# Designs tried in a protein design run: designed miniproteins, single chains, continued (3). Part 74

Each design is a single chain, and the fold is of that chain. pLDDT is the mean over its residues in the fold that is shown.

## One batch from the design tools (miniprotein)

Design m10721
Fold by ESMFold2-Fast:
Structure m10721 (fold): chain A 100 residues (1-100)
Amino acid sequence: ALEAAEEGREEGEEGRELGLAGKGVEGGLEAAEGGGEAAEAAELGRGDAEAGRAAAEAGREAAEGGVAAAKAGGEGVAAGAGGAIAGIGAEVSGRLAARA
């Protein structure tokens, strides 16, 4: 099964494994995921220093809202898994399509 091709859904399953499958982990993981994306937007928005800072602040605040997921590496999971899944998912999807 190659559900890794569907980014985001497998990340939810990884969040469950990392947090010992608590409902609080799911809510915190969503908040941390928003924080990770806001942090990435801040990196992309660095061309405008003020806009980048505002996005980074929003990302940090969102990550703090999910303290359980943030402590479990939620922001790192969102940023790292999102990038890795996007790259791997594209490759895996291509290989799966070729094998279909």
Scores: mean pLDDT 47

Design m10722
Fold by ESMFold2-Fast:
Structure m10722 (fold): chain A 71 residues (1-71)
Amino acid sequence: SAEIERLAKLMVESALAIAKARGAVLSPAEVEEIEELARKAAEAYLAGDMEKAAEYEQRILEIVERAIARA
């Protein structure tokens, strides 16, 4: 779905922007995991499953926070 892809892209771009603003460097593996989680979050959000969407968003934030702590 084009809507899922657009929303997932926005979520990935937001996560990358936060990491960059905080001086964190995300590994290629961390970026791939964020991309997968963002797609799952977008799918859940568009399906109206807000609990599942929040769970995936939390996992993205945990990856970014670990990268910030490592910076």
Scores: mean pLDDT 88

Design m10723
Fold by ESMFold2-Fast:
Structure m10723 (fold): chain A 65 residues (1-65)
Amino acid sequence: GAAAERMVEEARAAETVEEARAAALRAASAATGEAGREAIEAARAAETKEEAIAAAERGAAVAAA
């Protein structure tokens, strides 16, 4: 949905890995079920900005489905 997609853009615009991870967690929190749990785990495990952005994209995709 639009909210989760905006959180993906927020992760891309983040100045730090910490900010990108926070955006990814918010995007993942919009998802439900097992896929939602996996998205949250990916966001928590992100060590780089690229990983956090990928986690945010995964969370947004699950939330949109």
Scores: mean pLDDT 75

Design m10724
Fold by ESMFold2-Fast:
Structure m10724 (fold): chain A 71 residues (1-71)
Amino acid sequence: MDPAVLRGMLEYLLPRVADHPEVVALLREGLAALDAGDVETAEAHFAHAMSALHELGLDHLLPEAARATAP
């Protein structure tokens, strides 16, 4: 994934999942990995966040995040 798009999606999701600390932790770890230049680790944390969002019934936020970060 484009690192800029991934960052935009993580930043879009953070305020929308603030009441779910487990998802917030995964998104913050993803952003920290991107800041370190480790895109593979960031993508892994994002994949875990996607799984957590699906289990919480919040998977509708993923296409919204993708739309919000489209050029």
Scores: mean pLDDT 81

Design m10725
Fold by ESMFold2-Fast:
Structure m10725 (fold): chain A 59 residues (1-59)
Amino acid sequence: MKKARAIKDQPKANRRFLGLKKGEIVEILKEVDEHWVLARSLETGEEGYVSKSFLEILE
């Protein structure tokens, strides 16, 4: 299971995007393209799109 940590806050601009706080851990469900992933918050269980630039991939 591929996890990532938010390196900065991402506001929930609409229902398609995942709102994140800096330090929040997410599960990467799918890499959509070179800039975006579909992720699930491990705190809230919400799913949505996140910019790869906001994430540090954990291994």
Scores: mean pLDDT 78

Design m10726
Fold by ESMFold2-Fast:
Order: structure tokens, then sequence, then C-alpha cells
Structure m10726 (fold): chain A 92 residues (1-92)
């Protein structure tokens, strides 16, 4: 398992515990690591885990911090996906 995916897994575990803020932080770290490794799949997984953590935090009424962490992870991971367009690295 890559470190980016480990962050996503931990984020999901914290989300299941209702610890959305902690989960959001782990997802953000996972997204950053996936970005450095150029692992778009791990980055997308971290972004998804961040959204799950944000949702768990929202249900508990403490969604703002979790949502911020999840958005950060989504930004880091999804930038490559959105910028890549159709599975082709465009000129940057």
Amino acid sequence: AEKGREGAEKAREYAERGDGAKGGGEAAQGGDLAGKEKDGEAGAEAARAGREAARAGGEKGDGRGSAAGGVGAAGAGMEGYIGSGSEEAGEA
C-alpha cells in the first residue's frame, strides 16, 4: 500500500469513529503524499476519504474543520486529475 492510500484508509477509520476532523487531516496528508509520488489514483482515493470524513464531521455537527481538511485533500489530489483532462498530461 502506498503512503497516500494509507492516509485515505486512516481518514476512513476516523470517519467511521465520527472523528471527522482527524480524518480530514489524514486525508489531506494522504493527498499531499500522493501528489508528490504522482499517484493520481491514490490522490483521488485520499480526496474521496476526505469527503467521507467531512460528511461524518457534518453529521456530528463539527463539519467545518473536517470539511476544510477534506477540501484540501481534494484540491491536492484532484488537481492532477482535472489538469490531466483525458488521461493525457497536458503542457503545464
Scores: mean pLDDT 56

Design m10727
Fold by ESMFold2-Fast:
Structure m10727 (fold): chain A 71 residues (1-71)
Amino acid sequence: MVKELLEKAGVDPSYFSKLAKEHGLSSEVQEAIAKNLATVAEREGKVDKETVRTLLTVAKRGLEESAAQRA
């Protein structure tokens, strides 16, 4: 699943998996990011390495923000 989306986006699945694991992202979060990368690739044709890192960083911040939510 994730690998197919990453391959369509021109992203190395092994590299992505390693980074996602280092960021402590669950398989479900990894799938969501891969889908976002595939959507970007549909619009722009291909995803830059910078975009991959940005989306992983945003996902990590989103998890931190959710944990810090008031209620």
Scores: mean pLDDT 72

Design m10728
Fold by ESMFold2-Fast:
Structure m10728 (fold): chain A 54 residues (1-54)
Amino acid sequence: MELEKLSDEELAEWLAKNTSLTPEQARFVVEKLRELGLTPEERARVAKQIIAGD
């Protein structure tokens, strides 16, 4: 899972590039996921769902 290896900033940039989220919104989402104490695997899964529209 490549997304699990990305830093918070890299993941936020990637989400902003691949979704309708602005860079500001993408960064906010990543920060909130981290605050919730999600595992790297769960965080990557959520990111994939956002970009895929699952």
Scores: mean pLDDT 73

Design m10730
Fold by ESMFold2-Fast:
Structure m10730 (fold): chain A 82 residues (1-82)
Amino acid sequence: MYKLTLTVKVKPENLQDFIDEVKKLAKEVGAKSVTIEILDDTKIKITIEFENLEKLLEFAYNLDKLLKKYGAEVLSVTVEKK
């Protein structure tokens, strides 16, 4: 199992739409769990667990497109093998 933890900064007006698309993407790639913590009006912490590396890479590839779409900035990223 692999755990991806991201802290992301997004414009306040885009935050909810970004969260909704991240949750949709996690579901589409078949993530085991997704947790989103709102840190402030511009920052969220995203924690997602995947069964295997292939699903994590599929999520990451599609997440890059969402980050560009919303002008989102990645503040931190951690990948852990459980």
Scores: mean pLDDT 86

Design m10731
Fold by ESMFold2-Fast:
Formats: C-alpha cells, sequence, structure tokens
Structure m10731 (fold): chain A 73 residues (1-73)
C-alpha cells in the first residue's frame, strides 16, 4: 500500500538523519578530546548539545508522522 511505502520512506529519512548527526557528533567529540582551550571546549560541548537536541526534535516529528500514517491502516 502507498501508506506502507510512505512509512518506509520516513523510517529511511530518520535513519539517515541519525547517521549524519552521529558522524557530526563524533567529529565534534574528537575535536573536544584534542582541545586544551576552555573556551573552544565549551563551544564544542554546546555544538554537540545542539546536534543532539536537533536530532531528538526531528526524530520526534518523524515518529509522530509515522504513527499518524499507521492509524490510517
Amino acid sequence: SSIEKEIKELEEIKERLRKETEERIKELEEKLKESKDEAERKKLEREIEIEEGTLETMEAMIEYNIKRLEEKK
């Protein structure tokens, strides 16, 4: 059904967003590990928090859309 295809596409978007965000966070964590400057470390920690919060919000929106589509089955 078209609904099942749409759910699959949303799940694929969610997986891609997670992978891309995890890769960016990993790069930021590696920079944080190498940094000796307190100001730079605080900046990197904030960037990690923003990436995590953005992913959480986007995943919640996608999951809400998936749930709405499942209710139409």
Scores: mean pLDDT 88

Design m10732
Fold by ESMFold2-Fast:
Structure m10732 (fold): chain A 73 residues (1-73)
Amino acid sequence: SKEEIKKEMLKKIGEILRLIGEKFDLERKLKEAEKKGDKKTIEELKKKIEELEKKIEELKKELEELDKELEKL
């Protein structure tokens, strides 16, 4: 039903917002590490940010598919 799809979309939106918040925290830490020249921490934080960005993009794609399903109903 449309209601079930909308509920699933809201759950994914909440997950995306949480991950965006985590990404902002990591980006702040990255800027601090860059100022200190801590190469190891910079590389670790860049990897974590990249992993979060990939997960956010996957969830956005899932939202786009759910929106398409909603439009067909």
Scores: mean pLDDT 87

Design m10733
Fold by ESMFold2-Fast:
Structure m10733 (fold): chain A 55 residues (1-55)
Amino acid sequence: GAERQAILQEIAEELRRIGDAVDEAIKRARERAKKEKLSQEERIKLIAEELARLG
């Protein structure tokens, strides 16, 4: 019904916002790793730190 459709729309919007935030965090981490010529291990650590900042 209409209630289910409204809930699904809210979930879709929230997932989109979360997805965008995650993508931006990963992009920032990768750009920094490339600039600083970090190793694979340091790159993974930096991505984890950026994702942790999202909550």
Scores: mean pLDDT 78

Design m10734
Fold by ESMFold2-Fast:
Structure m10734 (fold): chain A 109 residues (1-109)
Amino acid sequence: MKGSKGGEEGAREAERSARSGGEAAAQGGGRTAARGARLGGEAAYRAGLEGGDEGSRRAGEAARRYGEEGARRAEERGGEREDRRSASGGAAGGIGGAGASASALIGGR
């Protein structure tokens, strides 16, 4: 809440933390996505508190931007993985049927 020095340091640290959180989320997918976004936001919020109002605002913006991006990428990966695991049997049959049909129509006999 005090020290102009803390504001700049807090904002920079928040940006780094948010970016790291986003990257971690993107790599893990699913649970790691939610965790990474949360951790990035928390780190940015904490760093912002030290920097006062200005630091808080910048930290919040950085955390939201990188957290959202990381969460989105990880959700895409996690969603695909979950679909593979959860619906491996049933989905394989349905998808296979649809694909086979298309193939047959365009040249499979």
Scores: mean pLDDT 49

Design m10735
Fold by ESMFold2-Fast:
Structure m10735 (fold): chain A 92 residues (1-92)
Amino acid sequence: MLEEEVKKAKELVELIEKNREAMIAELRAAGLSEEDVAELLRLMEETKEAAKKAVEAYEAGDLEKAKEYLEKAKEKLREYEAAGRAADAAAE
């Protein structure tokens, strides 16, 4: 299970990095303020950092730290999704 979750965390890091510009363009096109765009980008970056640290801890053999960072990445991803929905509702 942990190995599979770490693999998904690695994929999430790549997905965030590749889709960053497209996401910024979509948020601006949706009429979000620069403040809301900046907050969503910050949450996305925090999610990426936590996921990256989980992968690094797992590769170092620190399974407890890997689990800790995976849970943090999941929590930050949920915060990002919630903030995105709130900003989308406010932009209408």
Scores: mean pLDDT 79

Design m10737
Fold by ESMFold2-Fast:
Structure m10737 (fold): chain A 70 residues (1-70)
Amino acid sequence: SREEKIEEALEKALEIFREGLEAGKANEAGRQAVKVIEETAKELGLSEEEIEELLRRFDREGTRLAIELS
């Protein structure tokens, strides 16, 4: 479903970011993670509001990961 694809993209983005944090490549991994979200948003035709919400969810969880792995 659309919802399943959104959750899958968020999970993939967060895994890319986690791996980047562990490798000392947070900036590079953050850019790659955002690209995953942007591509999924484009493929699913997400509205501006839906894209903003998905990016906020990524930012919130990514910030949590960065703090935990610091």
Scores: mean pLDDT 86

Design m10738
Fold by ESMFold2-Fast:
Structure m10738 (fold): chain A 84 residues (1-84)
Amino acid sequence: MTVAIVNIRVPPDASPEEAGRAAKEGAEKALEQGAKKVGVLVRLADGSTFAGRADTPEKAGELVRRAVERAGVGARTITVFGEE
């Protein structure tokens, strides 16, 4: 069951590290609302998307950081889904 949704806009020039930090902060908020796991959906500047799951805010941040770094383009939005 989805218990939290955190939508984050990322500046077009944000680094992979900045995108990862935003995802980590979103995951922390979802877990504070009772989530046990988080899903992340990243919309990239080229119109592609990346999706992943993490059980900690640190892993959520690292997943998004690596996705943005590997894509070679900036993130536009990050959505964090808190799940039980």
Scores: mean pLDDT 80

Design m10739
Fold by ESMFold2-Fast:
Structure m10739 (fold): chain A 76 residues (1-76)
Amino acid sequence: MAEELIEEAERLLKEAEEALKKGDYEKAARLATEAGRLAALAILLAKTEEERKRAEELARRAERLGEEAKAKLEEA
């Protein structure tokens, strides 16, 4: 369960990073938000320290990307 959530969050973060690079800030913000939600669920469901640390790292990346994309949208 947690591993599947981690993998999905990683996929969404990659897509969010690509969207941000293209200047598609709305898409980047949406994907980063969803990745953050999945990462948060993975933290709660993590059975090992390895899974928890990985999920926490993804959650931090998602928050950073989401905030950056949202800031770009508000200033655009």
Scores: mean pLDDT 83

Design m10740
Fold by ESMFold2-Fast:
Structure m10740 (fold): chain A 58 residues (1-58)
Amino acid sequence: SMMDEEILEEAERVATGLIIRGEIDEAIAYLKELKKKYPQLEEELDRMIESLRRLKEL
């Protein structure tokens, strides 16, 4: 299994790729599912989700 740091780095890469494609809702959904799988990373993943929600309001 990946270490928590590796999971967060992969989450950032995947979410960034989706954002570049304009798929912000898909990035948010991906991060929400990741929180269910890794509840210990909830705080860090929520910060990413909040940043993406702010981007949608531009």
Scores: mean pLDDT 84

Design m10741
Fold by ESMFold2-Fast:
Structure m10741 (fold): chain A 70 residues (1-70)
Amino acid sequence: GPAEALELLRRAERALRAGDVEEAIRLLQKAKELYPELAPILDRAIELLRQGDVVGALAGIAEAIRLLES
C-alpha cells in the first residue's frame, strides 16, 4: 500500500546517500510492485541511476514521495 511504498522510497534515499546504488534500485523496484501508479516516475529514477545520475534520481524519488503524501 502507499505507506509501505513510502517507507521503501525513504530507504532508497538513505541507500543513495550511503552510495549503495544497487540497493536503491532494488528498493525502487519493490516500491513499484506495491504501488504501480508510481511506475513511470520510478522507472525514470532507475534509468537515471543506471546512467550515474544520482541527483536526478533523488529528485524523482522526492516527487514520488510527494505524490504518496497527496
Scores: mean pLDDT 87

Design m10742
Fold by ESMFold2-Fast:
Structure m10742 (fold): chain A 61 residues (1-61)
Amino acid sequence: MEEFEREVVLSLGLAAASTIKDEKLREETIEKILEAYEKAKSVEELREEVKRILKEAEEKE
């Protein structure tokens, strides 16, 4: 039902993660986003998790 929106959120999250300069942090961030995509029960939950993951990565970089 919301599969297209979930794919869009995933694609944007992965694109943002690809801009991380630290290779290890980039890989860990991508893995966390993929895990969130698998576990999230709704588009809103996925969006919130991806935003949180990206913010944490930015703070560690």
Scores: mean pLDDT 80

Design m10743
Fold by ESMFold2-Fast:
Structure m10743 (fold): chain A 68 residues (1-68)
Amino acid sequence: SVERLRELAERARELAERSEDPEIREQLLKIYESLRNVIENAENYSESHLETIARLAEQELRRLEEQI
């Protein structure tokens, strides 16, 4: 859902602000930007596609969070 994507985007932004590693920060900001673009164009995606994007983003955020 778009709500889930918004939550994940905000989490990516918060993790980026807390990260002192510039490489980790850059990866988090890329996730944030990607999710924002999907949210802005959500009408062009199916609900199942948005769900898949959210699941993949959540997995990447968990991986990056372990590096902070």
Scores: mean pLDDT 85

Design m10744
Fold by ESMFold2-Fast:
Structure m10744 (fold): chain A 86 residues (1-86)
Amino acid sequence: MTLVLTFRGLTPEQRERYLAYAEELRARGLDVRVEEAGDTLTLTIGGLSVPQAIGEALRAIGLGLDGYDVTVEIKGDTLTIRVDFG
């Protein structure tokens, strides 16, 4: 399963939290791709079991509980979380 986390309108502090999260996932041996475009940060995490993908999605949402809009999409083998901070 692939987990895609997309964050728009991050503050510098929020961006640092998500980049630290990406490095933690890499340190755990997970395949993590980080992409930055304008005000958008995208993390793509591959090779997850379904429980792992759900757990990481909940953790990522928890890191962004001060976000304004959260969209969750499950399609095939991909879980996508989009968080808009304004």
Scores: mean pLDDT 80

Design m10745
Fold by ESMFold2-Fast:
Structure m10745 (fold): chain A 55 residues (1-55)
Amino acid sequence: SLVEKQRKLMDEGLKLALEAMRAYRAGNQELADKKWKELVKINEELKALREEAYK
């Protein structure tokens, strides 16, 4: 279902946000940037899922 897909994406986004913060605090800016870009893709997928649900 769309609700299950949304929950999975939200959970994945939370994990990526925590990993990005940890990498940033460890001084690993390259890893933090990579995790942030993955977060942006998750947000794009969530936006697409919402737009599809309202068609």
Scores: mean pLDDT 82

Design m10746
Fold by ESMFold2-Fast:
Structure m10746 (fold): chain A 68 residues (1-68)
Amino acid sequence: MNPEKGVEALREALEAGDEATARAIVAELIKTNDREVLERALEVARESLPVNPELAREAIEKLERALE
């Protein structure tokens, strides 16, 4: 996956409430083990909190754990 496209696709999935796609994208981004990519994904998930709070919170928790 192109990491930049992955981060953008995560925003779209979180805004749409597409749980399956959002979870798959988060898992693929975590597999890259790229701190910069994970930090960008975390910002996207935080921005999505007002739209789909439960799904965004799940993504935030997983991404924060991957950054430790």
Scores: mean pLDDT 82

Design m10747
Fold by ESMFold2-Fast:
Structure m10747 (fold): chain A 92 residues (1-92)
Amino acid sequence: NAEEFERIIKEALEDPSNQEAIDKLIDIVLNDPNPLRRAQAAEALGEIGDPRAVEPLVKAANDPNFVVRSAAVRALERIGDKEALAKIKPTF
């Protein structure tokens, strides 16, 4: 539900060492049926900067929804992983 989703984002942003919250955001980015939730989770992962999010965000950069792809690209730029950015830049 929306309240649980907002709680997960808040917990992950308040404590970037919270592996459970980060794992839940990664699952949402890859598997949530709502593209707005996938985009918001991608943005949160970009703010957190956990390298475990890099591969999920590269996959999200190929999401069927444009808003999710844009959020994933911005998140990868925020994290600053040059190898991951090289994998997606040719799609612009």
Scores: mean pLDDT 79

Design m10748
Fold by ESMFold2-Fast:
Structure m10748 (fold): chain A 77 residues (1-77)
Amino acid sequence: EKGRELLARKDYEGAVKAFEEELKKNPTAENYLLLGVAYYRLGDKEKAIEYFEKALSLADGVLKKTAEEMLKIVKES
């Protein structure tokens, strides 16, 4: 919740920190995906790609498709 709230407020540095802390407790595909989104919004494309690739390696179904689409957007921008 805290990380998502910080993303909504456009506090991308705060969102990165919050999702990194959450990821230490729960290394899930969703948390890797959200950290990738926060880095992308922060302008760190290299970190965004790294975390989207980690999300993709753990993801299934809809999350896998979302991670693939996010990777294309970042790499093509």
Scores: mean pLDDT 84

Design m10749
Fold by ESMFold2-Fast:
Structure m10749 (fold): chain A 70 residues (1-70)
Amino acid sequence: SLAEGLRKQAEALEKQAKASKNPEAAELYREAARLLREAARALEEGDFERALELARKAQELADRAKELEE
């Protein structure tokens, strides 16, 4: 399901946060993972617009985290 896919992405970002040596990047990965878990919940509640918005914000945070890692 889409919600399961979002949770798997959140788990991957949480692993990236733990592996990161940059504390700012680690925090952004954790925040992105949190937003993906909220998106999965919104999707299960039928709020597709909110799920999409949260998933997009999570992607923006994950991209910023990658930019911080040298």
Scores: mean pLDDT 88

Design m10750
Fold by ESMFold2-Fast:
Structure m10750 (fold): chain A 64 residues (1-64)
Amino acid sequence: GAAAEAAAARAARLAGLRLVEELLAQGATSIKVERLSATEYRITAVIDGKEHTYLVRGDRVTEL
């Protein structure tokens, strides 16, 4: 139902924000956040000149 969809969207947003915070703490100099859906985000970060790409799906984070 709508409540479950809202909860999933919030979980994805929080997971994405936490990942961005962790990447910044690791010295990320560039972070791009791209919304793919209500529950999915692609986050690309550059750390020490190396590009890292992550997929956030709900509360799960996967490095691509």
Scores: mean pLDDT 82

Design m10751
Fold by ESMFold2-Fast:
Structure m10751 (fold): chain A 56 residues (1-56)
Amino acid sequence: SVEELKKKIQELEKRIDELRARLAASTDPVEQGRLRMEIARAEYELDKLKEELKKL
């Protein structure tokens, strides 16, 4: 449903913001690398969900 897709998009956007805040605060190179990969994966899923929403 449109409402469920919107909820997933909002939750994913919130998670991306939290990950970006953690990356900005991080001084550990290993953590920075992990966070960058997690952000990239979350952004990919966000784009996918937004594309699905456009098809409805």
Scores: mean pLDDT 87

Design m10752
Fold by ESMFold2-Fast:
Structure m10752 (fold): chain A 77 residues (1-77)
Amino acid sequence: MREVIRRAIILRARGEVTPDPAERERLEREARELEPELEEALKKMTDEEVRELLEELIRRGELPPEAQERYAAALAR
């Protein structure tokens, strides 16, 4: 479950910050392909567990720098 959510977050974050429209479209498509598995995983996790996963991804530097800053700001609110 965590791996699906982790992959979806990374793909979405990369898509949000990429300057290349073709790369963005590809990353968005890959994220869409994970949507059914992501939806099932999210039903089994609490908001707190998802927040902890985001904090872990930020701490490990697994997000693009631009996306990491944006996601860290969202978590601080």
Scores: mean pLDDT 75

Design m10753
Fold by ESMFold2-Fast:
Structure m10753 (fold): chain A 89 residues (1-89)
Amino acid sequence: MKEVFDALVELGVAQIAVAVDIVILRKKMEKGIPLSPEDIAHSRRIAERARKVAEEALEKFPDNPEVVRAAQTVLDGAEELLRLIEEAE
């Protein structure tokens, strides 16, 4: 139970980090503000960390439906963030 709880907390933190960064990037794009190399590098690190957290959670708890659902949400968010970065490059 504690290990599953810890995984869900880590997934939640990763999901929030990705969601916040997507909002920031979209707001910059809406205002015509170009993404700096630092913005791109920062967002890439957020996406890569989120993917790692989700992949590790899926490997450790593949049969837990809450973990699987949360991990998929994190992976989808990380892919969206990477897509936004690629479009800006």
Scores: mean pLDDT 85

Design m10754
Fold by ESMFold2-Fast:
Structure m10754 (fold): chain A 69 residues (1-69)
Amino acid sequence: MEELKRLLREAAEAVKNGDYERAVQIGKEALDKYSDEEIAEALQELGRETKDPELARDASIAVLLGKAA
């Protein structure tokens, strides 16, 4: 799941920078390639590894934006 964690980190950075077009793009890519369960697990792992609740939150926002678009 290293590729998924990379995508989620990039998505979080896009949200943090206000680049919502990029966030939607990455969110859609993650949703296209991975199951909801895989994404949820990767988000939990990112929260544990980084100890950064803002990173995990912003990654979650990107996934939700991708799903809504």
Scores: mean pLDDT 81

Design m10755
Fold by ESMFold2-Fast:
Structure m10755 (fold): chain A 82 residues (1-82)
Amino acid sequence: SAAQAAAAALAAASEMLGKGAEEGYNLTKTKGAEVGIKVMRDTVEQAAAHVEATSPELAPEVRKRLDGMLELGEKELRELAA
């Protein structure tokens, strides 16, 4: 069903974001903020693309949330690297 597809897409996106956040944090500590931020941006784009492909009706709302999370994450990683 559409609801099951939507739930699966959100679960997969959440897992991608969690792994990307951990990798971004670790890379920021070892290689600097720009490398960590790139990983976070790439992960957000992958998560957004996955939701768009599997549940396009949710994509606009998910994109808004991802954009907000990315802005906060970039700020925090830059502060972490300072």
Scores: mean pLDDT 82

Design m10756
Fold by ESMFold2-Fast:
Structure m10756 (fold): chain A 97 residues (1-97)
Amino acid sequence: SEALKYLKEGVKYYMEGVDTNDKEAIEKAVKYFEKAIELNPDLAGAYLVLGKAYFHLGEYEKAIEYFQKALDIARKNGDTELVEEAQKLIEEAKKKL
């Protein structure tokens, strides 16, 4: 799907930004994840990685918001692995507040 293409490109920029400590690359990833969500608002994985990007940018309240969105969609879809990951990331982000 088109949404998955944007998600994949966003993950590439996110990984590059994390590995090189490049805030601009992470901000590019955010735009790709936002486009993925625009195309498929039920794509739990896109909310999860958008939350991870905001976490890396130090925007912990936004990160929690998107992790919570990912959690809600993953629970509805029965994605147990993503539920567990989102719960752990919410706890990690809350420790930064």
Scores: mean pLDDT 90

Design m10757
Fold by ESMFold2-Fast:
Structure m10757 (fold): chain A 61 residues (1-61)
Amino acid sequence: IRERLAELASTPAGRKALERVGRILEKNGYVTDEEIREIAKETGLSEETVREIADLVKQEM
């Protein structure tokens, strides 16, 4: 799990997605499907990858 987060954080797009997901989870405790789509569009990552990031970050909280 931590190694996967580190791998994703090794790219600029992955770091941006991690930061946005972390902020949303800290504020709301959950990430919506719409927020996942917006992050995917902004970072160029797939919605599947952004959802994976959200799940991994939630497990580390």
Scores: mean pLDDT 78

Design m10758
Fold by ESMFold2-Fast:
Structure m10758 (fold): chain A 55 residues (1-55)
Amino acid sequence: SMEEEVERLNEEIRRLQDEGVRAVLEGDEATVAAYQARIAELEAQLRAMGQEPVT
C-alpha cells in the first residue's frame, strides 16, 4: 500500500541520515555526498506521492 511505501521510504531516509553522520565524523566526503544524493532522491519520491519528508 501507499502507506507502507511511505513508511519504508521514511525508514530508509532515517537510516541514511544516521550513516551520514558517521561518515561525516570519519571524514569520508565521498560517502557523505552519496548519502545526501540518495536522501534527496527518496525525499523527491515522497513529494511525488503527495507526502512531506520527515525532518
Scores: mean pLDDT 83

